# Designed miniproteins, single chains, continued (5), part 12

Each design is a single chain, and the fold is of that chain. pLDDT is the mean over its residues in the fold that is shown.

## One batch from the design tools (miniprotein)

Design m16384
Fold by ESMFold2-Fast:
Structure m16384 (fold): chain A 98 residues (1-98)
Amino acid sequence: MITVDPEVEEELAKMEDWSEEEIIEYIQEKLELSEEERERLRTPAKRLGLMWGYAAGLPKEVAVEVAEAVERAARMPREEGAEELRRLAARIEALAAA
């Protein structure tokens, strides 16, 4: 299981009541994204992947890889996408443990 920093978990819980723009602004600030990178956050799958990487305490570069993997999984058939996400979860767990 991914151990999330309690401070990050509390911040993420607050996001459930936020607008899409507030979520995008939060991700941009926490990951120090450029305005061009911010516009790429318009896809929900990329935002989910970036937040997952951030919550796991991964470096920005690795969080971007997680975002790309989640976006790929979102474009796959449901069963194939679920398998891709399981592999990604195992990889994140291994990276967080290293």
Scores: mean pLDDT 66

Design m16385
Fold by ESMFold2-Fast:
Structure m16385 (fold): chain A 75 residues (1-75)
Amino acid sequence: MPKVLTEEDVERNAKGLEEIAESIASAPAALRQLIAELEATRERVAKDETLPEELKEKLIKAIDEVIARLREAIA
């Protein structure tokens, strides 16, 4: 269903990513792959001209926070 991405949608997606990260924290190889996919998603979001700048910044920040947590899990 097409819809405009809202701030609430961004927050919900960020929470979902954190829950997934926690559930797979026991598998370092899977965590490294997820980090790479999140980094690729971050680059796509940064280049997305359809998103308002405020939502883009919030998405990038949320992705960066998830990546940081995943990096801690594999350390």
Scores: mean pLDDT 73

Design m16386
Fold by ESMFold2-Fast:
Structure m16386 (fold): chain A 63 residues (1-63)
Amino acid sequence: DSRLRNLDDDIRTLETELRDLNVQLDEARRNGDTRMVSYLTSRINSVRDLIRRYRDERNRLIK
């Protein structure tokens, strides 16, 4: 299923982005960059929400 494979690829890409963002968040915290910590925390929450939505769509497709 082409749509299912595309969705799996998108989820994988977002999971990779989430890991990279968490690494950057740890660096920003070590550097005391409060502005960057706030930005990265917001971005991480957005990516997590998107992953959940894509997983929900994937689950509906495979039932």
Scores: mean pLDDT 85

Design m16387
Fold by ESMFold2-Fast:
Structure m16387 (fold): chain A 83 residues (1-83)
Amino acid sequence: ALSAAEREALAAAAREALAGLEKEFERLVKEGAPKSKLEEMLQGAQRGLGELEKARPALPPAVYEELTARLQALIKRIEEVLA
C-alpha cells in the first residue's frame, strides 16, 4: 500500500504533468502548429486517461475526479481545434 506521502507525491506529479500538457496545448494553438502535432498531443492525452484510471486506487477520489475532468476537457478542446 502507498503511504500518505507517496499518494500526495503522486497527486502533485499528476497535476504538474497535466498542467504542462494544458500549457503546451495553448502554446501549439497560439503558434499555429501543424495538425500532426495536435494529433500527437491528442493521442498522448488519451493514453493519459488510461494511466489515470490505473492510478485511481492510489489517488484521493476528489483528485481523481479533478484530473479526469481536466484531461477530458483538454481532449475535447484538442478535438475541437482539429475539426
Scores: mean pLDDT 84

Design m16388
Fold by ESMFold2-Fast:
Structure m16388 (fold): chain A 68 residues (1-68)
Amino acid sequence: SEKAEKLVKEAKEVAEEIVSKGLSTDEQSKKLRDELAKNLKKGLEELSEDDAQKATAEIADYANELLS
């Protein structure tokens, strides 16, 4: 769905930004990660179960590729 595609695109862009800036344990980095997780959870809840599973898998695969 268009909503799933948009969510995946936005999550990928944020993941790339976090990786490019380096992961830090400081409070600002933690807040950014927490906010991303919260927004992602809300977005996934608005999708059908099938679309949510596909979006989650695609985001996870991309994050794993960035960290490899």
Scores: mean pLDDT 71

Design m16389
Fold by ESMFold2-Fast:
Structure m16389 (fold): chain A 91 residues (1-91)
Amino acid sequence: LVEEAKKLEEEAKKLIEKGTVEDIKKGALLAMESADLYDKAGKKKEAAKLLKETSELLFEKAKEIPDEIDSGVLEVAAAVMKTVADILEKK
């Protein structure tokens, strides 16, 4: 679980850094999957940290995307990730 989560985390970061809308969206999904695996392994703080860091990256990338729909989708994804991270930190 933890090793699988780390592999997904690295792949997610790599995709988001590539900076295409499709790669960023795929990276966001992999980051959420990685966080779910960290949570299932009892690593809630690691899951929360990953989601917060990814949320910040998605907000940053959304500001650079000229298409309002693609930008809006990434902002919503970032807000969801931040909310889940806050829930994980309370438990």
Scores: mean pLDDT 80

Design m16390
Fold by ESMFold2-Fast:
Structure m16390 (fold): chain A 76 residues (1-76)
Amino acid sequence: SLKKKIDEKIKKIRDILTKDLGFTKKQVDKVISLIREGKTDEAIKLVNEKTTAKDIPSTLELHDLIDEINELLKKS
């Protein structure tokens, strides 16, 4: 289902933010809420404000997942 696909991608985003980028639960929840609302640019800005060039591989994967969710949300 569409909801299952979105939830799987959200879980992956949560894991990247927590395990790879060291975001707190509150910071992760804020990013996820922005993504679910379709506020993609605000979510990306918040991630970029808390990351550096050394985090690029993780932030690129994160951007791809956010874009995929945004495309799925536009279809629902």
Scores: mean pLDDT 83

Design m16391
Fold by ESMFold2-Fast:
Structure m16391 (fold): chain A 60 residues (1-60)
Amino acid sequence: SRGQQEIELAVESFKEAVKKGKERLKENPEADPLEETLEVFREAARLHNERVAKLEAELA
């Protein structure tokens, strides 16, 4: 269904953000893992919403 496909795309975006977050933590051992975890979530949501917003703008 449409909802399942959208969730799968969101999961992929989240996986990419997680991988990037882990790399950032490896490069910056002084970084707070808790704050970096929140940043990963924010980045994943931004990536997904940016794509959705662009599609909406093109349809309007």
Scores: mean pLDDT 75

Design m16392
Fold by ESMFold2-Fast:
Order: structure tokens, then sequence, then C-alpha cells
Structure m16392 (fold): chain A 80 residues (1-80)
């Protein structure tokens, strides 16, 4: 069963996202992304984790979206 741990923080005028993904095959990979908004930062972090071999399923995708939505609610200037 897949899962994700997601941390998004504000750094100046940018968003920084860290993800640790446990893929559907049980393989773990981490990624980090920086972007002008939370969605772009999270996307870059996810792409790095996938490049390292993480396979993203439904649960990981849900966790990532929930983290982005929560961060955007607190940091509307960093909305996509």
Amino acid sequence: MDSAEVEIRKEGDKAVAKVKITGTDGKEAEGEGVGPNAEQAALKAVLEAQEKGATIGREASKKIKEAVDAFEAENPELRS
C-alpha cells in the first residue's frame, strides 16, 4: 500500500516541498522541489522521487493534494 509524507514550507517568496514516498511496491524515495507556488514545488519534489524509483498510487496522491491544499489555505500568495 502506497503512502506519502509531505512537508511544504514558505521560504521568502517561494514554496519548498519535501516528499518521502513509499511506493506501491514498498520502495521508498525522497524528493525536494522549489517553486513560485506550492503546487509547482510539490510537483518537482514528486518528480524527483519518481525518478528515484517511487511508484505513486492513490494514497500517496491524496496525501500530496491534502498537503498542498492545507499550505495554500495558510499561504494564499503561493497558490497555483
Scores: mean pLDDT 81

Design m16393
Fold by ESMFold2-Fast:
Structure m16393 (fold): chain A 88 residues (1-88)
Amino acid sequence: SMAEEIVELARQGKYEEAIQKLQAFGDDVVELARKDPEKGKEALKQMKETADEVIRILTEQGKYDEATKVSNLASDIILRTLKVIAEK
């Protein structure tokens, strides 16, 4: 899955690729929420779990700046997704 690929990239130290793929995953979640709010909420949960795991890996590796970037990215995706759901 995309979630598993993102986590594996972070474990391999490919932080930029992991962040880029997490952004793409987030964009897919927002698009899914526009079409189907219930499926969007489920995808959002998976995205949150993926972001949390990446933050954990980055923090354990001392990559605090990258962990902050992932946290900010996840927060943006969450707010964008919830806004789309609320506008229905």
Scores: mean pLDDT 88

Design m16394
Fold by ESMFold2-Fast:
Structure m16394 (fold): chain A 70 residues (1-70)
Amino acid sequence: MTDEETKEALKKKLEEKYGAVVDDEALDTVLEDAKELKKQGRYELSEPVLNADLDTLEEILRKEVARVRA
């Protein structure tokens, strides 16, 4: 799965589950955080991870949004 495919799938999941209106930049930040976790050997950013661990990705997104809002 490419970054764009992961971003699209995550948008769909958030929209279906929460009716989320998420900025592309916020999603890019979440994907960058996920890439850092992957780089550290914590997990793979892929279809199985997206489906199995959506709550973790959403938690990272919430933390980033809170940080931006201060």
Scores: mean pLDDT 56

Design m16395
Fold by ESMFold2-Fast:
Structure m16395 (fold): chain A 83 residues (1-83)
Amino acid sequence: MELEERARRLIEEAERRGDVLGRLAAQHALETIRAVREGNRLEAEIHLGLAHIYLGVARVVGDRESEELAREAVELAEEALRL
């Protein structure tokens, strides 16, 4: 529940800023957390991979704010997968 709330807050922050890459990374982090809760490891790993892709895109395009938000999203997804 805590991790889901943190992921939702990242989505809201990204939406408020118009940060499309950060929002997509945060949405996939939320789906990773939900998949872990449902016992679907494969789905969780797929969504974590997608969050990493959006983090990589933010880095390549040089959007520091999107990169930071996407990094936090990836960290939340990785925390969920370790539990």
Scores: mean pLDDT 87

Design m16396
Fold by ESMFold2-Fast:
Structure m16396 (fold): chain A 80 residues (1-80)
Amino acid sequence: GSMEKKIQERRKEAIEKLKKRLKELEVSPSPQEAIDVVKEAIEILEKNKLTPKQIDELMKETEKRLEEIFEEFDKEVASI
């Protein structure tokens, strides 16, 4: 396929994956910061014409931020 079509499909898949993750966070006990991080990533993908490399970097950074947020949340909960 054309590069543009490939980029659009990759962006669509990333947005759908993040929207699914957001729904999972909204129905389970989750820190608000985690919800905010996923919402921010969705907004960036929807508003910007990111390259495949930028999409991959955003997805990896979002996953890393979520892991750090949940690690901190788990430590805080364990301290109470």
Scores: mean pLDDT 82

Design m16397
Fold by ESMFold2-Fast:
Structure m16397 (fold): chain A 86 residues (1-86)
Amino acid sequence: MESEKKMKEKTEKAVEEVKKDPSKAPEKVQELMDYGEKLVKENPEDASKIEQATREGLEKLIETAEELSEEAAKEAGKKARELLES
């Protein structure tokens, strides 16, 4: 699925940026959520797959941050929870 692939590619780039600077993890969480929402709006037929890929991407990004900085992972996790509850 092209939309799922785009979400995974966006996630990979975000994870790479977090590896270079873990303090960017909360910002990258916001970017992944915004991108996922945009993809769902453009591809409603793929919504469930995009949402799953977005969730998996957030988990991977937070896990990557946790390996480098516990505080960055905590902030990213809080941001992800706030966005998922909205």
Scores: mean pLDDT 81

Design m16398
Fold by ESMFold2-Fast:
Structure m16398 (fold): chain A 104 residues (1-104)
Amino acid sequence: DPAAETGERAREETRSLLELNGFHDEEAREEIAEAVGRTAEAATAAGLSDAEIERAKLETLAEKLGMPEVGGRIQAAIKRKAIELGVNNRPVDIEGVANSEKNS
């Protein structure tokens, strides 16, 4: 179920972001993550684009936090974390290959 998978991903990403930004109330964090997940599920089921789904998630998150301007910062943090994880995985593989050919 693509909508359910998108919702679960949204919940996990929201939980991680709130924890990393000092939101350590697990019960409130789960309620916010669930709200964002339900928004992502509804948007996916409606056939919205990835960009529209991401926007809807951020608007729901900003509303739950009571600070609309926070949405952009949280989106940037999600994107930054994804880039950092990608860089950490890819450089290790590239360096591994280079080290195996260092014998010249």
Scores: mean pLDDT 65

Design m16399
Fold by ESMFold2-Fast:
Structure m16399 (fold): chain A 106 residues (1-106)
Amino acid sequence: GPLLREAAGAYRAASLAFDEAARIMKQAGVPEGAKLAEEASKYAREGHDAALAGNPQAAVDAFEKAIKYAREAAKVMEQSGVPEGVDYARTAAELAERAAKLARQA
């Protein structure tokens, strides 16, 4: 339905932001943070696919995993003193939380 399509769009935006966070983390020499952001992006793509397939439960489950990895990535970046990656990880997490909220309402 319309809510799942909107969730899919938010999820795609989150995945792209996680990919950018991972790129920044790699360039900053924080491979552990990059790995966590890449896992978040992977789950963001799985939730996008689930939302497009009309499976709200699978979309919510994938989004919750994406948010978990995004928060862990942001924590690693904060501990490493690389604020540029934190901003992208935070924005991506906010987009994933919005997508999960939309999927829960579907």
Scores: mean pLDDT 82

Design m16400
Fold by ESMFold2-Fast:
Formats: sequence, C-alpha cells, structure tokens
Structure m16400 (fold): chain A 80 residues (1-80)
Amino acid sequence: SSQEEIDRLLAEANAAAREARELVAQGRYDEALAVLEKTIARLRAEKETADPRVATVLDYVIAQLEALRAEVEALKAAAE
C-alpha cells in the first residue's frame, strides 16, 4: 500500500539523517555527505516510478536531506 511505502521511505530518510549526524559529531564530514548523497540519489530514483501520494512525501524527505547536506557542507567548510 502507499501508506506502507511512505512509512518505509520516512524510516529510510530518518535513518540516513541519524547516521549523518553521528558522523558529523565525530568530525567525519565526507562520510556524512556520502551517506546523505547516496540516500538522496536513491529516493530521487524511487520518485521516478512513485504514485502522486508517495512522490509528494519523497519531495518532502528529499528536501529535508538536502537541507541537512547543505548544513554538513557548511560545517565542513568552517572546520577547514
């Protein structure tokens, strides 16, 4: 069902965000960016075949992960 797919995608995005934040706390910015970029690419690929309800949720979670990626990029630049 669309709801089960939405729940799975939200869980995937939340897991990636949590892993990226843990890597940032360790100063491992490149690894955090790699996790976020891989997950964003995967979710974008899934959106290509998603129904409109799932696609709307994917737009939201992709935007949240892109915002976190931008934050990590800024933190890395400040640390260098």
Scores: mean pLDDT 88

Design m16401
Fold by ESMFold2-Fast:
Structure m16401 (fold): chain A 82 residues (1-82)
Amino acid sequence: SVTDDLTNLAKAVVDGDKKKEEQAMKNLKDTLKKSGFSDDDATSSANNAKFNIKKAVDDGIKDPKQIVKSIPQIAKKNSKKL
């Protein structure tokens, strides 16, 4: 799920694990594409999520679950397009 991918990305950022961060970004983009996002929309949404996660970590939030709650919700693609 998108929430699980965001949580894994938040964990990687908190841990400072660049390789896990890159893998979590790839997984998030793949999940968004499977849910109806274009490649460009998936990339933009994933990059915005990463930016917001890093901002939350800089603000002192270190719990990955709390980080995910603090970032803007990724807009769900409406099932109207499938």
Scores: mean pLDDT 78

Design m16402
Fold by ESMFold2-Fast:
Structure m16402 (fold): chain A 92 residues (1-92)
Amino acid sequence: MPSDEELELSVVQISLAVVKTSLKSLKNATDEIKKLYNEAASHLEKAIEALERGDREEAKKHLEEAHKYIQQAIDKSQQAGQNTHPLLPASV
């Protein structure tokens, strides 16, 4: 009996782990970019809490906010580097 709730929780937990790992790797990021990732992590944690109590509407709101903050962090990283993709840490 695989439950859809179990799969949704796993996806959000993985997303939170990715955001937290990104924060550890962002030594050279601005405080603004770090703030955006911290806001995303906060909303992902609230989404997990909402899913744990069965509140899918609340969880969706927090997931949407987390996605918005992640996109803003990516956009800010791209603007700071002019044509440097934030997912291309290729210093040779």
Scores: mean pLDDT 71

Design m16403
Fold by ESMFold2-Fast:
Structure m16403 (fold): chain A 76 residues (1-76)
Amino acid sequence: TGNVTRVNGVMRNVMNTMNGMYNRMTRMMTRRRNGVNNGNTVNVGRMTRRMNGVFNRMNGVVNTYHNLVGRRNRMR
């Protein structure tokens, strides 16, 4: 139980870190939309969209793993 809990904690921490980085990029995009400067907006936009896709896939994997652990019922 301890090791599984620790692994789950690490996975959630990584996901939160990725979400934080993604949020920063999204904020930069929003500021550019407000007319700050758009020289590299295309590059930032593409990266943000790709990261969003990867983040959603990662979240799906984490949810699937969590569901499998829950179905075991004894891992809790």
Scores: mean pLDDT 59

Design m16404
Fold by ESMFold2-Fast:
Structure m16404 (fold): chain A 79 residues (1-79)
Amino acid sequence: SAMDEERIEETAERMVEELVKRPLTPEQRERLLELAREILRELYDKVKNPGDMTQEEFQQLAEEAAQRLREEVARLEAE
């Protein structure tokens, strides 16, 4: 739903801000935002009742997404 997409977008922006310790170019920032959104959507799709998810449950999903984002970034840097 639109509300779910908005929540995903806000969470993706927060994750990128927390992950980044250095200035990013606009293109680097956009790539990380797209990756974060994709990870969040994949995890959200696996939830049985997304619309009934509490803020605490969404926070747990966001933490899992952040860990996965870190792993994907590390994998890309290892190439």
Scores: mean pLDDT 73

Design m16405
Fold by ESMFold2-Fast:
Structure m16405 (fold): chain A 66 residues (1-66)
Amino acid sequence: SSSLQEAKAILVKGTNKAIDLAEKGDVKGAQEALDESLKQAGEAGMPQDGLDNVRKQMEDEIKKTV
């Protein structure tokens, strides 16, 4: 489905940016990048359950990185 493909592409770019920022110690920037990518993925048609799962996984990953 095109909406899931678009949402996945948005999340790949946004989550990579968030991890890069977290690795540099910019936790606030990482959280903002994650929030923006999740919002855009939701607008692209990702279900809320999928968004919630990605948020939980990425918040854990950010915490492990800093």
Scores: mean pLDDT 84

Design m16406
Fold by ESMFold2-Fast:
Formats: sequence, structure tokens, C-alpha cells
Structure m16406 (fold): chain A 88 residues (1-88)
Amino acid sequence: GAEGAEEAAKEAAEGAKRGEGKAALAAAGGAIGAIGAAFGAELGFDEAEEAELAARVAAGAAERAEGEARREAEEAAEAGRRGAEEAE
């Protein structure tokens, strides 16, 4: 039957949910990094340079989180399409 197509559709839905979780975890990591940089500045680092590095790191983490979530959604969609083709 169309077993492969049904399984692929379920995997695509689960992949999208996992992508959402990964984006949330990456955003939390960025926030933790920014907090760490603030503590580093209080411990005697040059606060201006450290703040710039923290902002750069947080921006990169956010962009990677968006990229990873989108890539995972695209991979899940491609897997669903291939599953449908293989079921035929």
C-alpha cells in the first residue's frame, strides 16, 4: 500500500516540531552566552569590546538557529516526497 507515503508525512510533521525545539534551544544558548559576557565584563574585561563580541555571538547563534530549523523542515519535506515516490 501507500505505507511509505504515510510514514514520510508523519516524519515531516515530527521533523518540523524538532526544528522548532532546536531553534528554542539555540536562542537559549545565545541568551546564556550574552549573560556570560556580561559577567566577564564585570570581572575586569573591557566592557565595550566584550559587549560587541557578545552581540556578534548572539546574532550568529540566532541566524544558525533559523538556518537549522529551516533546513530540518526542508529535509522533512524532501523525505516525505521521496517516501511518496518510493511507495509508488
Scores: mean pLDDT 52

Design m16407
Fold by ESMFold2-Fast:
Structure m16407 (fold): chain A 93 residues (1-93)
Amino acid sequence: SREDILKAIGLALRAIGEGIDLARKAERGELTLDEAKEAIRKFIEENKKYLSKETQEKVLEEAEKILEENQDNLAEAILEAYNLIAKAILKEM
């Protein structure tokens, strides 16, 4: 429905906003890899009703891999991970 589409867009925008805030903290050296992983796990858990269990597991695995493979550029990795989450939310509408 139109209401479901608007809710999904709103959630995707929240994911992007959180990604930007965390990326800024990482740029300042105020956020660790483990803290970034925990933030992503928490975001997915709090929003699990919008994602199938398979998508939750796949997105979490891919997001953690992005962070681990790009830990020397954690800010960019965080933005990429949250963009992945936002796209998954929009696809599951």
Scores: mean pLDDT 85

Design m16408
Fold by ESMFold2-Fast:
Structure m16408 (fold): chain A 104 residues (1-104)
Amino acid sequence: IPSLAELMASLASLSDDEADAMVRMMRGVAGTIEDPKVQALGLEIAGLFGELITAAKAGDVDGVRDQLRRMSALYREAAAHTEDPKAQQNLLELSARYEAQAEQ
């Protein structure tokens, strides 16, 4: 399953500083959201992304698969909240891709 291995290799190639900077940026953006529920979701997404990178760096295939399933669910949820049909379809395609990748 080369696509999963390629994803893991790409994520594992990030330095700790690069990974931390990306997660901090995501948390910072989430912290500017005025709606407490949306802010909490944004912080959760940032945490899951950090966990995905950590699992990839550790070579934890099952951990990467679990995080991909969680990300798939979040993309599906985001699709339910968009009114643009093209954006909705793109988010559903991303959800399906991550789910298929996690299953294999």
Scores: mean pLDDT 76

Design m16409
Fold by ESMFold2-Fast:
Structure m16409 (fold): chain A 64 residues (1-64)
Amino acid sequence: MAEEYAKKVVEEVRKLAPPSPKLPELLKQIGEYAKKAVEADQAGDVEQSHKYAAKAQELAKEAL
């Protein structure tokens, strides 16, 4: 779930966001938080996984 969620968020932002010099940096940050969410989930820290996923989603809202 966390890994699939991460890929979905990044892809959705990439497809919907207008072209902008700021977009690559936002996508990078979204990807980093999404990756941290997956890593936390794999370590068994589901609460941290959800927290990182939420941060990735917040950055996605900023990009849109």
Scores: mean pLDDT 75

Design m16410
Fold by ESMFold2-Fast:
Structure m16410 (fold): chain A 95 residues (1-95)
Amino acid sequence: SSLRKQLEEAIEKAKKAKEEGKEGLAELYALQATNALLKMKDDPRAQKLRKEIEEEAEKRAKEISEKYGRNEVAVEIGVRFVLLIEKGKELVEEA
């Protein structure tokens, strides 16, 4: 319950920051949302979302790293933030 509220608040703040063009602030709130999601080990929906984000981020990071010669780990971190903002909306809307 408390972790879900922290996740919801962080996602809302990340979306607002992104809409306002504040990319650094959006990344900070996305990180806070990720930390809340990682702590929700007993929530099956949160764990499903985390797994989906991890699998999609791994795929995208591999493709970008192979195409552009970038560090896969650094790319994966960035992709995870984008996916959390996009997919985290679904978890919040179904609460």
Scores: mean pLDDT 71

Design m16411
Fold by ESMFold2-Fast:
Structure m16411 (fold): chain A 61 residues (1-61)
Amino acid sequence: SKMAQLEQLIEETVARLLAAKSQQEQDEIVRQMVERLRELGFSGEEIGEALERVGERVAAA
């Protein structure tokens, strides 16, 4: 389902951001997530909410 793909992308993006060695890698990881969410048909608001969730999980780690 679309929601299962969203949850999987959030988990993958969090893991990739925690492993990133530079700001450039972090920026690229975020750009790739946004592009993939757009391809899956998520709205700008839904993409914004997903990015907030990723940021909160990274900050909590």
Scores: mean pLDDT 88

Design m16412
Fold by ESMFold2-Fast:
Structure m16412 (fold): chain A 88 residues (1-88)
Amino acid sequence: MKTVEEVEKAAKEGEEELDRASELIARAIADPATREQGQELARRLAESQRLLQEGLANKDTPEGLEKVKKALEETRRVAEQAEALVAA
C-alpha cells in the first residue's frame, strides 16, 4: 500500500516532466537540424505515456507498479535528452 501511494505521487510529478519533455521535443522538431532526433524522442515519450497509463490502471499489482516505474524513468531520460538536444 505505501509503495502504491509513493508511485502515485511520483506519477503526478511525472506528468509535469511529460509536459516539459513534450515542449522540448516540439522545439527540437521545429528545428531542421534536430528534427529527426526530436521525432525519435517523441516516439519514446508516447511509449512511456502508454506504459504509465497501463501501470496506473493496474497499480495494485506488481506488474502495474513495474510499468509505472519504467515509464517514469524513461520519461525523465527522454526529457533530459530533449533538453540537451535543444541546448545544442
Scores: mean pLDDT 78

Design m16413
Fold by ESMFold2-Fast:
Formats: C-alpha cells, structure tokens, sequence
Structure m16413 (fold): chain A 82 residues (1-82)
C-alpha cells in the first residue's frame, strides 16, 4: 500500500542511502538511493503525493529514455532538497 511504502521510506531512507554510498558504484542506483533519502525527510502524505506524481509522469512518458528518467528523478530530488 502507498502508506506502508511511505512509512518504510521515512524510516529507512537515510540508512538505505548510506548503505548505497558504501556498497554501490552505479550512478543510477545511487540516484535512486538519493531520491529515497530526500523522501525520508518528508511527511507520509508528502511522500504519497510525490510518488503519485512520479507514477503519473511515468504513465504520461512511456517512451522516456533511461537518461530522461534519470533527469526527471534529479529534478524531483532537487525540488525536495530546496
């Protein structure tokens, strides 16, 4: 459920990011981990809203390249980190 996913991200996002920094060298995986860390600083409602927006973007952009998806993720992260 969306609520259970949001709670998990809030409780574990910081830890997941720290682990990824230690164990991963793949920039795409590190970007996803950074997104999860950014989301972990938000309320459950805000996490659900952002995830819904991201799901909507994915549905509206089914032919998006990996590079376009990564650029979108980066924009989401930067907006949260403001």
Amino acid sequence: SELEEARYLIEHGEEAYEKALKEEDNPGILLQARLVKALSGLSEEEVIEIKREMDRWAKENPDASVEEIREYYLRVIEEIEK
Scores: mean pLDDT 80

Design m16414
Fold by ESMFold2-Fast:
Structure m16414 (fold): chain A 80 residues (1-80)
Amino acid sequence: MSLDEIIEKVKEALKLVEEGKYKEAAEIVLNLAKELVEKYNLEYSPLETAYRLLDLMEAMGADKEVIDKLRKEIEKLVKE
């Protein structure tokens, strides 16, 4: 997976957030995290990797409220 592909998936998740589709955005972030763990043999779980992606999105200027909502939706998906 290229860096450009990662950035495009992050942008897609942010667009869904703008549309109020937090569950769909969370699914994209969690699936991206799973793909990164598998492809790059990361020492982190998919959930831990998803949290790192949220930290990156916050560092890139995403609002804390958006990050908090996405975190809750990701946690719901993991518990399903």
Scores: mean pLDDT 80

Design m16415
Fold by ESMFold2-Fast:
Structure m16415 (fold): chain A 72 residues (1-72)
Amino acid sequence: MLSDEQLDIEVADALRRMGDSIMDLMVRRSADPAAAQAQADTYRRAMDVYVEATRAGRTEEGLREMKRIIDS
């Protein structure tokens, strides 16, 4: 179980990595709109998993799953 401070750091890192991926996605969107849409759907699913886990009191587990989806 992470401290609140450590959890905030981990969340910030995950969001920064996702932001970098979204910027890359925006650049590639004009070259392959279908692949860009599929990647956007994957990121949406990753966020949904994190939100659901957080609501269930499993924030650390949700963060790990979100990171796994982003890194896949």
Scores: mean pLDDT 72

Design m16416
Fold by ESMFold2-Fast:
Structure m16416 (fold): chain A 84 residues (1-84)
Amino acid sequence: MLSDEALAALREEAERAARRAGLSPAQGALVANAAALILEGGDPQPALDEAVALGALSEEEAERLLRLAEEVARRVSERTGVRP
């Protein structure tokens, strides 16, 4: 479970990445959730694969959101010392 500090940093970095990339609120939330999974040592790929299977994302969009989630997780780790 992430600390309050890590959750605040996650929110800030995810919102910054979403604005920079021109993401919808739903895509921004998906990036934040995927980044949280990465920070907790989990795999975000199954959730992204499900979104593609349900038609919510293209494969290219899912790949882009995964890269953004990895970037967000890296920035949160640098700010808070959290490691997967």
Scores: mean pLDDT 81

Design m16417
Fold by ESMFold2-Fast:
Structure m16417 (fold): chain A 87 residues (1-87)
Amino acid sequence: SQSDQYRQQGIQYYSQQRYDQSIRYFQQSLDIDPNNSVSQSNLGDSLFRQGRYQDSINYYNNSLSIDPNNDGSRDNLDRSQRRLSQS
């Protein structure tokens, strides 16, 4: 789907450490498919890499509300919360 294509582009930019572009593509993916747990988690990851910890927490919580078994989101949520408390 178009949503999946945007998510894959977001992942590619994330791997290149181009987090602004990564965020834009994950947002485009979520505009089409807002209840995709993986896209929510991936957007959280990109925001975390930019030091935007509160924003990343919000997206990890969204991911977990959709799929409680997303272990990556849970672990990254814990990490983001720890970073926020140290900021």
Scores: mean pLDDT 88

Design m16418
Fold by ESMFold2-Fast:
Structure m16418 (fold): chain A 90 residues (1-90)
Amino acid sequence: SMMEELKEELKKLTEEIKNSKDEKKQLELIKKMEDLISEAAEKGEDIIEVLEEAIKRLEELYNDPNLSEEVKEYLKERIEILKGAKEKAK
């Protein structure tokens, strides 16, 4: 399933971000996560489920004590955008 593959990829990226000690690498991986979400949304299938999984993973990263305040501020802005997109998709 495309959705199951997306969920596994987002989970793997989330774990890789948590294991990275380099802020630049963390931001690059978050960007890859965003690109996957954007591509899935453009396909117009299961958009609400895609957005729910994306929000879940970004919130998990936001609550990680090892991420910098700069990365967390970026995540907060992206989470708010995705929550807005989910409300519009309902």
Scores: mean pLDDT 83

